# Designs tried in a protein design run: designed miniproteins, single chains, continued (2). Part 41

Each design is a single chain, and the fold is of that chain. pLDDT is the mean over its residues in the fold that is shown.

## One batch from the design tools (miniprotein)

Design m5487
Fold by ESMFold2-Fast:
Structure m5487 (fold): chain A 67 residues (1-67)
Amino acid sequence: AREEAERLLREALEALRNGDTDRARVLGSKGLTLAGRYDLAEQVVQALRNGDTKRAEALLREALAEL
């Protein structure tokens, strides 16, 4: 579970850096959900819906650092 969550969060960050916001949203929310971080998953989805990619990236990096 932890290893899968870490991989999904890393892939979400890579998608975000490549400008693939939709892929980042799907992978990021799935990875955060697997990590048990439902509040962060909601915040990442909301940030990306609002075009706040910097906030989404910061939240994803924070989750990875705590895994």
Scores: mean pLDDT 84

Design m5488
Fold by ESMFold2-Fast:
Structure m5488 (fold): chain A 91 residues (1-91)
Amino acid sequence: MEEVRELLDKTADAINAGNPEEAIKNLKRLVEKLKETELSKDEAIYVLRQLTALSILVVGAELEGRITPEQAEKILKEIKKASDVVEEKLK
């Protein structure tokens, strides 16, 4: 979980900095790490809540003109991939 938390934090920092390439890179690493990580139900809920918060940050960055709509769409697709992996582990 420590590496998962670090990747979530790095992704948030990249979005806030208007660095979509870094955000996408960290999210791809997060997706791969989540596939290999066992999550308790509480840890899975925590990750899903953080991914939701990241989606809000992406929309905010797009509205402020810090990233383009096309960049926002790419980031949101990677966030959805991460969410799908976590949700599958809860079934």
Scores: mean pLDDT 88

Design m5489
Fold by ESMFold2-Fast:
Structure m5489 (fold): chain A 86 residues (1-86)
Amino acid sequence: MARERLLEREKERFGEEEARKADEAMEKAVELAKKAIKTEDPKYAEEGIEVAKELAEKGHILAEIGVGMARIALGVINIIKKNKEK
């Protein structure tokens, strides 16, 4: 339940509405990261970064996790692409 505990902490720091926005941005970024890996299309990972970037810059930990997951997806796609080039 890491997400639930992080959401409660976000509510304490930023308020309920801002915490919900960060949680939604993280969920969208994670779904886009998964889609990027499944399709091997870096465009979805880039969209995931953009969705959460502004909230992550404001210090929302949930949004930072979303950006991190999207960046990991980009790294994985780059490894797959290089392996197919060889």
Scores: mean pLDDT 79

Design m5490
Fold by ESMFold2-Fast:
Formats: C-alpha cells, sequence, structure tokens
Structure m5490 (fold): chain A 73 residues (1-73)
C-alpha cells in the first residue's frame, strides 16, 4: 500500500519529469507544493532540481533542495 502509493507518486513525476523539474526550479509552483514535492523526492531527483535551479539563478529553490538533501544524509 505505502510502496504502491510512493510508486504512483514517482510514476506521475517521471511521466512529466523534465517539465516538472523546470516548473519546480522556476518557482512556478506555490512554495508549500514545492516543499512537499522535494520532501518526497529521491536524492538523484533533488540533485537534478538543484542543478537546474542554480542554472536559472533561483536561490530560493536551490536552498530548499540543499536543506532537503542535508536531512537525507
Amino acid sequence: AEEEALARAGELGTANFPRAVELIADGSFPQAAIDAILENSAPATLERILAVAREKGNDEIAKRVEETLAKQK
């Protein structure tokens, strides 16, 4: 059940992954939604979002991703 729910959330993310990463890194999503997405993302996904956010100069998203990654150490 939990494994299936996480797989479904990941599957929705992967179906539109390139676009989702762009929208998250661009800050187009509300901060609360971005925070929830980052908290439920794998480290590899977080590193991709961080790279794109830094490339776009979105320091707010970059800092939030770094904080999430630090918690997963």
Scores: mean pLDDT 64

Design m5491
Fold by ESMFold2-Fast:
Structure m5491 (fold): chain A 85 residues (1-85)
Amino acid sequence: SAAEAAIKKAEELIREFEKKYPELKEAISLMREGLRKVKEGDVRGALAKMREAYSLVKKNADEEAVKIAGEAVNELSIAGSLKAQ
C-alpha cells in the first residue's frame, strides 16, 4: 500500500541518519520509537516522537542532518494521513 511505501521510505531515511550521525543516539532512539509507533497504528505518538527527534537534530547537528530528519518526519506524516483516510 501507499502507507507501507511511506513507512519503508521513513525506515530507509532513519537508517541513513544512523549511519551518517551515529553519535546522535538520543535523536536516533526517538526516530526508531516513532517508526515503531506508526507501525503499531499510534500515528499521534509517532509524530510526537519524530518532532522531538527533529528538534534535537536542529539544535545539535548540520543542515544535512536536519534535511534527513525532516524528510523522515514528512514520510511518517504521509503514512499517518494514508492510514487515517
Scores: mean pLDDT 82

Design m5492
Fold by ESMFold2-Fast:
Structure m5492 (fold): chain A 77 residues (1-77)
Amino acid sequence: LLEKEKQLYEEAIKENPNDGRAYFNLGKVYYKMGKYEEAIKAFEKALELFRKNNSPYIDEVEKMLEEAKKKLEEAKA
């Protein structure tokens, strides 16, 4: 279940705090759980790390970040 996936990515981040891919995957797990504030934070960290390395995943993370922000606004309305 999603909680187990979350723990796996949290452990990956603990082992390597610069793992942008682990932050991106953690953000996706939070998004699936409906935890949009946590998803946004994870996606922002992933985006920061991906920009530093000119990663091909920048556009995908930006899209997911925008979607998570829209979901958070809808949840507050």
Scores: mean pLDDT 84

Design m5493
Fold by ESMFold2-Fast:
Structure m5493 (fold): chain A 90 residues (1-90)
Amino acid sequence: SKTEEYLKKIIELLKKIRDAVRNGASREEIMKLIDEAIKVAKELPNPELRDFVLQQLNALKETVETHPDDRDAIIAQIDAAIEALEKYLK
């Protein structure tokens, strides 16, 4: 489905963000990847799922902006988002 296609794309972007955080990427690079994930999330056809995913991504963006040095907290938030989104995939 289109929903499954977009969710898989968002999960792959979240994994890429996690790897970037682990490798000490700049805040600018991390924010760029989050904005790419937000752009994909806006294409989700189900409004309830779209709003949920956007809430998760905007919360991640705020955490990176306010606590950019808290790598463990950022990674934990990404992992929680990945787990939540994977539950929507059969």
Scores: mean pLDDT 86

Design m5494
Fold by ESMFold2-Fast:
Structure m5494 (fold): chain A 77 residues (1-77)
Amino acid sequence: VVADPPAGMTPVEKALLAGREAYEAGKYEEAAKHYLEAIKLDPSLPASVYRRAAEAAEKAGKLELAEELYKLAKEKE
């Protein structure tokens, strides 16, 4: 059977959780970094993750990165 990691979360799941927590705390630059980490670990993640990363990047002032992520999100659907 597929075994859970020691913390019950994969590296991708941990990155997504960290991104969400940072985003909810208003730490958009940190949120964008965590979401990007998850995307790099698993590029097959749904378009919703790319949109979240783009929103965080945009709010953090990383406009070029946000534009790229929005384009990727549209391509993923």
Scores: mean pLDDT 79

Design m5495
Fold by ESMFold2-Fast:
Structure m5495 (fold): chain A 78 residues (1-78)
Amino acid sequence: SREELEALFGEFDKDGDGVITAAELKAYLESKGFSLSDEQVQALIDTVDRDGDGVISFAEFPLLLQFLGYKLSAEEMA
């Protein structure tokens, strides 16, 4: 639901500034037990960052979740 997306976005957005940085994304993934390189984290941001500002907005967040779900599922199956 929308409320679930807003709550989850808040878990990524540590500063509460309304965007997710590469550092915040990496910290979140490491807190969940995933080891991604800085290059892999940046590639995720580059894929979903539609306006080229280097951060992920709430509007881009559902796309990030789709790519994360795909990436994490592939790594769990490997």
Scores: mean pLDDT 72

Design m5496
Fold by ESMFold2-Fast:
Structure m5496 (fold): chain A 65 residues (1-65)
Amino acid sequence: MEKLLEAIKKAVEAMLKGDAEAATRAVEEAVQLAKETLDEAKVRQIQAQMDTLVLMAEARAKRLA
C-alpha cells in the first residue's frame, strides 16, 4: 500500500512539473501496483485518475515546448 501511494505522488509531481516521461513511468508503476494489491473496481478508479494525469502532463509539456 505505501508503495502505491508513493507512486501516485510521484506521478502527480511529475505532471505538475510538465515531465511527461516521468509522469508516464510513475503512472505505469502505480497501475501495476494497484493490479497486484487491489480489487478490480479500485484498479478501475486508479486507472481513470492516472489516465487523466498522463493527458495533463502531455498538455503541459506541449505548452512548455
Scores: mean pLDDT 74

Design m5497
Fold by ESMFold2-Fast:
Structure m5497 (fold): chain A 80 residues (1-80)
Amino acid sequence: EMERLIEELVEAVLAGDKERAMRLLKELMDAAAPHLPSSTLASRFSAAGIVISAAASGLIPREEAAEHIRELGEELIRLS
């Protein structure tokens, strides 16, 4: 169900709901954890967390952050 979590995460980012976005990121991490090495998960999810935080603080557009999250999600599905 990673595809659903990715779409919900993108929606939360676009809505500017940082709390929901961070919760969904954790759920995505938990869903991906059985399929990927810990180092791969840590690096990808750290990057996603930074992007979510940057969008929430106005450092980058929400649309740009959403694109980064979609790309991360596609990579996680491909690697699983």
Scores: mean pLDDT 81

Design m5498
Fold by ESMFold2-Fast:
Structure m5498 (fold): chain A 67 residues (1-67)
Amino acid sequence: KLEEAKQEAVDIAVLNGVPREVAEKAVETGAELLAAGASPEEVIEALVKLGISRETALQIVHILTEA
């Protein structure tokens, strides 16, 4: 479930032009922040700081929160 969502989020980020290693780091960071009780908005801001576009960060967070 969560591992499937993480893989889907990584694949979407890679399709959007994010290098796989950066996508993996971003998705893991997003999942950890959500597990710690961060809001979706806080997670989007954290991913943008990692160099992820706002559009891709929104897609990652959507996938992780729908899992």
Scores: mean pLDDT 83

Design m5499
Fold by ESMFold2-Fast:
Structure m5499 (fold): chain A 69 residues (1-69)
Amino acid sequence: LSDEQLERIADLLVEQYGLSRETALNVAKEAVRLLDKSAQEASDILVKRYGISRNAALAAYTAARYYAR
């Protein structure tokens, strides 16, 4: 993914889930690294590592998958 696509995922997480921009960017980057995993497994990892909601984790994973198409 490009830096611009990562920033768009981060913008989504900030706007919809209230994450800080720094956390949102780290979550976006991690979601991209987890694209080899199922949505359930990837979201569990994101929830555990970043303390974010499951909805935020799933949104990050789904957006990363969309841009990786």
Scores: mean pLDDT 87

Design m5500
Fold by ESMFold2-Fast:
Structure m5500 (fold): chain A 72 residues (1-72)
Amino acid sequence: MEKFPKTLPPGIENAAYATAYHAVRQAASAGRLEAALKFIERHIEELKKRGVPDSVIEAIRKGVEDALAELA
């Protein structure tokens, strides 16, 4: 019942997206894409279990997907 902020700070989804996008791009350039993707998926599961809003999780996934699309 208590207490998650109903409104997120401005730009939090954008920050999550950018962080995931950068992480995937950096890992790919280093030849560690598969390891990074596994780490990110575990991180998303942890965030979901901790009650992080779906909008933030979706931003992270979109960042990963967009980076992967650009790498293809």
Scores: mean pLDDT 76

Design m5501
Fold by ESMFold2-Fast:
Structure m5501 (fold): chain A 80 residues (1-80)
Amino acid sequence: GKKLNEEGNKLFKEGLKAFGEGDFEKAIEYFEKAAELYKKAVEEGLKEAEENLKKTYAYLGEVYKIMGDEEKAKEYFEKA
């Protein structure tokens, strides 16, 4: 799980940069990839990745909300 969590952290940081720059489509790409890696790290027993996964879901919810996808935003906020 550790390597997956570290790769997830890199993608999450890229997502934060894109989000801060207003590139919401790119932010979604990075956050979705980060969430996938964090989810796999949790499945491998890395409990620390669970907090990272929830935080990533919260950001995905915010980005989808900004883009007007209320259904996707709700789905991610419920997972956060």
Scores: mean pLDDT 87

Design m5502
Fold by ESMFold2-Fast:
Structure m5502 (fold): chain A 54 residues (1-54)
Amino acid sequence: SPELEEALRELGRALVDAGIDEEVAERGVRSVAQQGKSVEQLRQGVRAVREQAA
């Protein structure tokens, strides 16, 4: 779904912004996508990454 795709892209960007390598972040996002997480769970993950990077 568009919301899921957007949340996954946001997670990838948050990881890269936190200093994670682009390829590592992309693999991580693919792994998370395979777990069938909801948009809400993905958004929580984005917030957690940003909090740790702050």
Scores: mean pLDDT 81

Design m5503
Fold by ESMFold2-Fast:
Structure m5503 (fold): chain A 64 residues (1-64)
Amino acid sequence: EQTRRDLELAGDKLVELAKQYEKEGNYEEAADWYRRASRFYRLAGNEQKAEEADKLAEEVEKKL
């Protein structure tokens, strides 16, 4: 469905934003955006991408 594709694209954009914060050393914000991306991927039914985003958030949270 179009809605699921839109949610997945939103997740992709949030991952891009999270990566930018991570490059800036802003790990709190990066982790938050990765978690939000995971939520969007889960709503889209893409559990693989959701798990990948959660793992990225966990890695960044360990740097806090």
Scores: mean pLDDT 84

Design m5504
Fold by ESMFold2-Fast:
Structure m5504 (fold): chain A 67 residues (1-67)
Amino acid sequence: LKEAVQKAIDELMKLGVSREAANAAVIGALLGRSLEDIVRALMQLGVPREVAEKAAEVVKKIIDEAL
């Protein structure tokens, strides 16, 4: 799980997401938040909608595969 968390953060940062926003997205995915809730959280942290949608999909895929 710890390796999946780090991989998710790294992949989100490659998409231009800040480390703080990437951490928030990973926590949301670990708590079982919906894709829409993660997108909303990222947009609240200043991530553009298009990037937030891709980031939410990526983080959920990585975390769900590790659980």
Scores: mean pLDDT 82

Design m5505
Fold by ESMFold2-Fast:
Structure m5505 (fold): chain A 88 residues (1-88)
Amino acid sequence: SLEEEIKKRLDAGEDPLKIASELVSKGYIKPEDVAPLSELQLRGASKETLYLALLALIKGAPVDTLHEIARIDDEEERLKRLKELVES
């Protein structure tokens, strides 16, 4: 599945934003769906946080929810919220 392929690539250490750009190019997601990941990167999010955000996106998390998480100033709280979103 797409989710399994992306998870394997993320586990191999590939850049989540590069994977997201490829998914846009292939028509799997829209350019606007990547906006929360770009916000997270600009706000200093870790690669782990970006990993979880991309995984949540491909699992069908609402883009608005990802934007809300991206606006959280505390990196530990962002990471916690994304873990909860992926594990739900």
Scores: mean pLDDT 83

Design m5506
Fold by ESMFold2-Fast:
Structure m5506 (fold): chain A 58 residues (1-58)
Amino acid sequence: SAAEQERLIRQGRGARELGEALGDERTRKLGDQALEAAMAGNLEEARRYVEEADRLGG
C-alpha cells in the first residue's frame, strides 16, 4: 500500500541518518538499502532491512 511504502521510506531514511550520526556503518547501509527497496516498491525487502536495522540500532 502507499501508506506502507511511505512508512518504510521514513523508517529507512531514519535508520540511514541514525547510522550516519553515530558512525554505525552497518545501520547506515541497512537504512540505505531499506530506502532504495521502499522507493522501488519492494516493500517486503524494505521491511526486512528496516527490521534488521532496528535490531542493531534500536
Scores: mean pLDDT 83

Design m5507
Fold by ESMFold2-Fast:
Structure m5507 (fold): chain A 57 residues (1-57)
Amino acid sequence: SLVEEAKKAIEEGNSEEAAKLAASAVVSGQATVDEALKVLEPDKEALEKFKEYLMLP
């Protein structure tokens, strides 16, 4: 799943890929925004990029 790939990207330190995968998971209905934020929480850069992709404050 896109959520599992996002978790793997976080583990690999790939903030850009993690943010994109998490955003794709939300857009495709595989995850809620809250679930994606929890996955990305350990990586602040990924969180900020994710918010930019979804135009969140």
Scores: mean pLDDT 82

Design m5508
Fold by ESMFold2-Fast:
Structure m5508 (fold): chain A 63 residues (1-63)
Amino acid sequence: GEEKRKLINRLIGLELRKIGLEFELELLKKRGASEEELAKIEKEIEELEKEIEEIKEELKKLE
């Protein structure tokens, strides 16, 4: 139903944000960014991965 559609839309949005952060991380690595700067982006990616996994589990409960 509508709840499943909202979760799918949110999942797509989070996956796109993760892709954007992964590209930013690649650029930072190529520019020789500090370990602190790299860790900050890596943490944001990890937090997005956790949220993505939580939404996938919610979607399974609706099937």
Scores: mean pLDDT 86

Design m5509
Fold by ESMFold2-Fast:
Structure m5509 (fold): chain A 58 residues (1-58)
Amino acid sequence: SEEEDEKLTKVAQELIKKNPEKRDEIMEAIQKVYDEARKKGLTPEEMIEKIKEAAEKI
């Protein structure tokens, strides 16, 4: 839903704001999660958790 897309965008923006020097790595991690969601049918909540987990590993 549009509301869920807004939540995903806000999480991405907050992660980049905390680590602006890692913007490219964070954006790549987000794209990878979107690709996985398309293949596996992840929920928005699962996508948010995977994005946060990937960002912590950067």
Scores: mean pLDDT 78

Design m5510
Fold by ESMFold2-Fast:
Parts: sequence; C-alpha cells; structure tokens
Structure m5510 (fold): chain A 61 residues (1-61)
Amino acid sequence: SREEELRRILARAVRRLLEAKGTDVLSPEEAARLRAAYEANRDASPEEARRAFEELVEELL
C-alpha cells in the first residue's frame, strides 16, 4: 500500500540520520521535521516522497 511504502521511506530517512550523526535518538527538531514531511507526503507518489525525504535528510545533515 502507499502508506506502507511511505512508512518504509520514513524509516530509511530516520536510519540514515541516526547513522550519519552517530546517535540512537532523533532531536525534537528532527522528529518534528520528519513528521511534517510524512504528513505533507501522505498523498504523494512513492517517487515524490523519496525525493522529499532525501532532500530533508540532506538539509538535516
């Protein structure tokens, strides 16, 4: 389903941020930005969602 794909995209973004920063927890700001991106991309295609989350991860790094 689209929701399942979006959840996988979110999980990948979270993992990448944690690995890159060497931490086990998201900051409140990172969590809020990822949640906002999730809500904004609920109706997006998987390709659009991947692009949006890739861009967000780059911004947060």
Scores: mean pLDDT 84

Design m5511
Fold by ESMFold2-Fast:
Structure m5511 (fold): chain A 115 residues (1-115)
Amino acid sequence: SEALLEEMRRLLEQLRRETDPARLAALADRLFGLGVRLLLDPSATPEQKREAARLLLEALEILRRAAVETRDATGLFWAEQQAELLAAVSEDPEVRERARRLAEEARAAYDELAA
């Protein structure tokens, strides 16, 4: 619904400004929960689903970058999991491809930290 998109936009704005890892994780978890709910909602329009996917892709890139900068292996693992989930639930080929690339990038960064 439009109300879910408005809440997602609000959460993404907070995510962009957040520097505390625990609050970043909580904001991300809520944002991804809302986004997946909208993507699976049969009453949501294609335009709403496209916007939700765009917001989730932006959040994934923010999480991946923050986790790399702070050497947060748990954050990289979560970014990979959420990217794989987005790729699995999205029917948009472009979204699936971008989500798969983000998952691969998060996994590569995780493996570098573990080496």
Scores: mean pLDDT 85

Design m5512
Fold by ESMFold2-Fast:
Order: C-alpha cells, then sequence, then structure tokens
Structure m5512 (fold): chain A 59 residues (1-59)
C-alpha cells in the first residue's frame, strides 16, 4: 500500500486527480464506459487506470 501511495504522489496533479476520480467512480459501481464519458477520456484509458490502481493496491 505505501508503494502505491508514493507512486500516486509522484505523478503530476492532473493525472493524480484523474486516477482518484476513476477509482471513486469504479467503487461507486460505474462501468468503464460511464467513467470515460463523465471524464471525457477513452474507455481504453479508463481500463488502463483501473489496472494501474489495482496493481498499486489502491483498488
Amino acid sequence: MEEGLEKLRSLPEERRKLLDKVGKMYHAGLSQRQIAEQLGISVGTVSRYIKELKEWGLL
């Protein structure tokens, strides 16, 4: 968990905010498509962010 948090803190603020929003929406039960639509990013980007958050132990 500490390594995941350090990695998140080292990211640019814009990317950190996007990852935080993706994680919160995913926990709220939104689909990857719904998250992508709300954030104005691609479904592929959402899928990658969810995978990264899971790998970092943040999901």
Scores: mean pLDDT 76

Design m5513
Fold by ESMFold2-Fast:
Structure m5513 (fold): chain A 73 residues (1-73)
Amino acid sequence: SPGLNAARAVGYALRMIGAALDGDDEAAIETAREALETLPEEEWSVIETAVDSISKINPELAEKIRKLIEEKK
């Protein structure tokens, strides 16, 4: 269901942001990898929005996740 996929994408986004706020870079990257493997590409814009939020906390972490997204396209 598209609605279920969207809800799941938001869940991954919040987990990524939470990990970044905790300073857990590895957890943020692992959650991003899981999201990209689980979600259809149409939902990746939600993950990219989470990366924009993370860039305000940890710009180096955000760049690592952006590179991961680009490599998975």
Scores: mean pLDDT 86

Design m5514
Fold by ESMFold2-Fast:
Structure m5514 (fold): chain A 59 residues (1-59)
Amino acid sequence: VLEKVKEAALKAFEYYVKLGKSAEEALKLTEEILNTMDISKEVKEEALKEVKKKAKEKF
């Protein structure tokens, strides 16, 4: 479950960045999507951590 959530979060983040959103806006929108998922808080936090790591590497 966690690995698929991380993958979905990264794809959402990349999609928003390609649409012209800033890294901060893309991260915020990705977090909102994760908040609609029926998953634990810990899984959401781990997925967001992965997105933040990717954002630092790219920006």
Scores: mean pLDDT 75

Design m5515
Fold by ESMFold2-Fast:
Structure m5515 (fold): chain A 62 residues (1-62)
Amino acid sequence: MEEEKRKEALDIAKEIASKNLTYEQAVEELQKKVGPLLRELSPEEATRVNEEILKILNEKYK
């Protein structure tokens, strides 16, 4: 179940990164859509997913 939520959060992050959004718009959409999913994960899994999301954003908005 946690792995499914993790995959969903990462898929949403990748979809948001594929759009022509500003960094601020992308962060706002991520907080709105991914925030609730991260609250359903353990603190360790939430941290790992956040690290992957930040990596996706950093690659997009260098």
Scores: mean pLDDT 78

Design m5516
Fold by ESMFold2-Fast:
Structure m5516 (fold): chain A 66 residues (1-66)
Amino acid sequence: MTKEELEREIEEGIELIKEAVDRTVELIEKAKEAGLMDLLKEILGAKSYEEYEEKLAEFEKKLEEL
């Protein structure tokens, strides 16, 4: 691996982390406004990706009902 390749991978990793943080903050704020913090906690506690998607769909459905 070249020094330039390593620097690129590090920069890409930092960008992905920033995006993930921003999305998480947005999701938390939406959950607070909707009063769905308990459901968000369950989503974050999901044991599998499938469980995560199911809980996330339920969360989005609850937001639509508001």
Scores: mean pLDDT 72

Design m5517
Fold by ESMFold2-Fast:
Structure m5517 (fold): chain A 82 residues (1-82)
Amino acid sequence: DEALEYAQKGMLLYKKGKYEEAIEYFEKALELKPDDLLTMVNLAKAYLKLKKYEEAAKYAEKALEIDPNYAPAKDVLEEAKK
């Protein structure tokens, strides 16, 4: 699963503090699987680390459009709006 491989690479880069590179791989994963809630939230978290609050809120809100009860997306949105 190519989308899963890109998402996993993004998570590895995120854990290493390489947030801009992590974003690139999460975006590639979402191009292949646009409804992946976990990848949307991880992308939003990477934007939070870069203090790109508008982009973080955008992806958290997209996840909540798919699942309004997805707690990780709500958490990111609250952090982005501080």
Scores: mean pLDDT 88

Design m5518
Fold by ESMFold2-Fast:
Structure m5518 (fold): chain A 60 residues (1-60)
Amino acid sequence: MSEKEKLLKEFEKKIKAEDDPEKIREIGVEYRLKAKKTLSEEEVKELEERMEKIAEEKSS
C-alpha cells in the first residue's frame, strides 16, 4: 500500500469513528499536514480531493 493510500485509509477510519464536527475538522488538518510532509504536491492534491469527498459523505 502506498503512503497516500495508507494516509487516506487512516483518515477515513478516524472520520467514520468520530461524530464531533470540531474533531472531524481537526483530523482533516492533521492529515493534510502529514501529507504535505511525506507526499508530492500532486499526491497531496489527490489526497485532499479524496478526503473532502469522505468528509462530505459524513456531513450528509
Scores: mean pLDDT 78

Design m5519
Fold by ESMFold2-Fast:
Structure m5519 (fold): chain A 68 residues (1-68)
Amino acid sequence: MEEEVERLSEEAQKKAREAIRDPSKEEEFIKWLREQVEKLTPEQALRIIGAVQQAAQEEYARQQAAAA
């Protein structure tokens, strides 16, 4: 169970960065994330959401630095 959550967290971060780099993938990512979160406990879901938010923040910061 913990290995599965860790793997999902890693995949979610990867997909989040891809969606931020390519907006056309955003809808597919959101749909996939909802399906995964619905199958998890609230604690596991919060961990994955937190990981996604962190990855998104890092990618946005990177884009801002590159645009400056």
Scores: mean pLDDT 79

Design m5520
Fold by ESMFold2-Fast:
Structure m5520 (fold): chain A 59 residues (1-59)
Amino acid sequence: SAKEEVERGLLEVEIAFKVANGEEIDLEEAKEKLGEERVKEAIEVGERIRERFEESAAR
């Protein structure tokens, strides 16, 4: 349903921001809810956000 897809999209955003903040995620639970490909993409987005923040914080 449309509601389930919105909830999955929100979970992708949550995963990306947790990864960006250096927080650990439950990979097995995330893969069960989103599938492996969507989890991988969300992690990659989070890593890119984290890299940008680290570059901005560098002296």
Scores: mean pLDDT 80

Design m5521
Fold by ESMFold2-Fast:
Structure m5521 (fold): chain A 62 residues (1-62)
Amino acid sequence: LSKEQIEKIYETAYAAGATGVSIDEKRGTVSLSAPNQEIAEKIEKEVGAIPGVKRVTVGASL
């Protein structure tokens, strides 16, 4: 992942309501936390659309 892609991931995830973000730059894997399932689905869709992101995992606290 490029620095620009990493910044875009953080910006997109937090704007969508993420409570935590972890990025594996070498693998293109993004792990996210969301306060509920609706926000989790939104984050997964928006972050997964960013070029260079190969895998997105989102945990929602119900």
Scores: mean pLDDT 77

Design m5522
Fold by ESMFold2-Fast:
Structure m5522 (fold): chain A 118 residues (1-118)
Amino acid sequence: MTLAERFLAALRQLVAEAKSAVENGDLTAFKDAVLGFLDAAIRYAEKLGDEETVEKLRELRKRIEQAFDNGDKEAFLKALQEASEVLLEFVRKHDPERYEEVQRIVDELLELAKKALE
């Protein structure tokens, strides 16, 4: 399995975990799945040597966690949207063949976040 294939598998598993958390009303499990999604993206950016993307995603991960812990639904959704844009730009630059697949995964995660937060 290539690095890209492992990355995509990790993202799909984390989105499936996020979906199960939303269906069960488990906001803590949903938060853990979202942070895990960011961690998978950070790890992939580190392996490709994109230090700028790593630093941006680490900062956004902190903002997502802080917004959730503060109960700030708007800040959570905005930070997740910004993280999604950073990830898609990173994929477009380093792995453009996977762009459409990552975009679909990201879109599903964003729709799950909207449902979780209503």
Scores: mean pLDDT 88

Design m5523
Fold by ESMFold2-Fast:
Structure m5523 (fold): chain A 88 residues (1-88)
Amino acid sequence: SIAELEKAFGLAALRAIVLLKLGHSMEEVVKVAREILEKVRHLLTPEEWELLEKALKEAEKSEDPERALQIIEQGLLEVLKKRKEREA
C-alpha cells in the first residue's frame, strides 16, 4: 500500500539525515537507505526501483552532504507523487 511506502521512505530519509549529521560517510548513508528500501522493493515497480537506484547512485557521488540528502529526498518524493497520481 502507499502507506507502507510512505513509512519506509520516511524511515530511509530520517536515517539518512541522522547519519549525515553524525558525520557518517555518504557511502554508509546510501547503504543504509538502500537496505531500508530493499525491504519494500516488492511493493515497487521495476521503473520505480530503477529511479530510486539512480538517485542513490547520484547521492553517493555527491561531495556535498546537503545535496546528497536533497537528491535522495527528491527521488523518494517523485516515486510517491507518481504513485498517488496513478491511484487517485
Scores: mean pLDDT 82

Design m5524
Fold by ESMFold2-Fast:
Structure m5524 (fold): chain A 88 residues (1-88)
Amino acid sequence: MAEERRRKAEEVAKERMEESIRLLGELSPEDAKRAQEVYENNKVTSVMTAGAAAEAVGARQAGKKDPALAEELRRHMRETVRLAEEAQ
């Protein structure tokens, strides 16, 4: 059914989002923890909403320490959101 295909695409997007949080954790474990808490607490059905929340927290903190890493995280989150939208 179509529901099964969407569910699989959403799981892949979720894993990619978790990877971007992990990358942030290499620079700042505390900032990564905050991003992950926002992602988990939203309990969203939409990967886009969870991704945007994690990106906002992570990029804000990473920008203070490493602007290049903040840009990389933003690109990764953008890619995750695009994949989720195409999985309509």
Scores: mean pLDDT 59

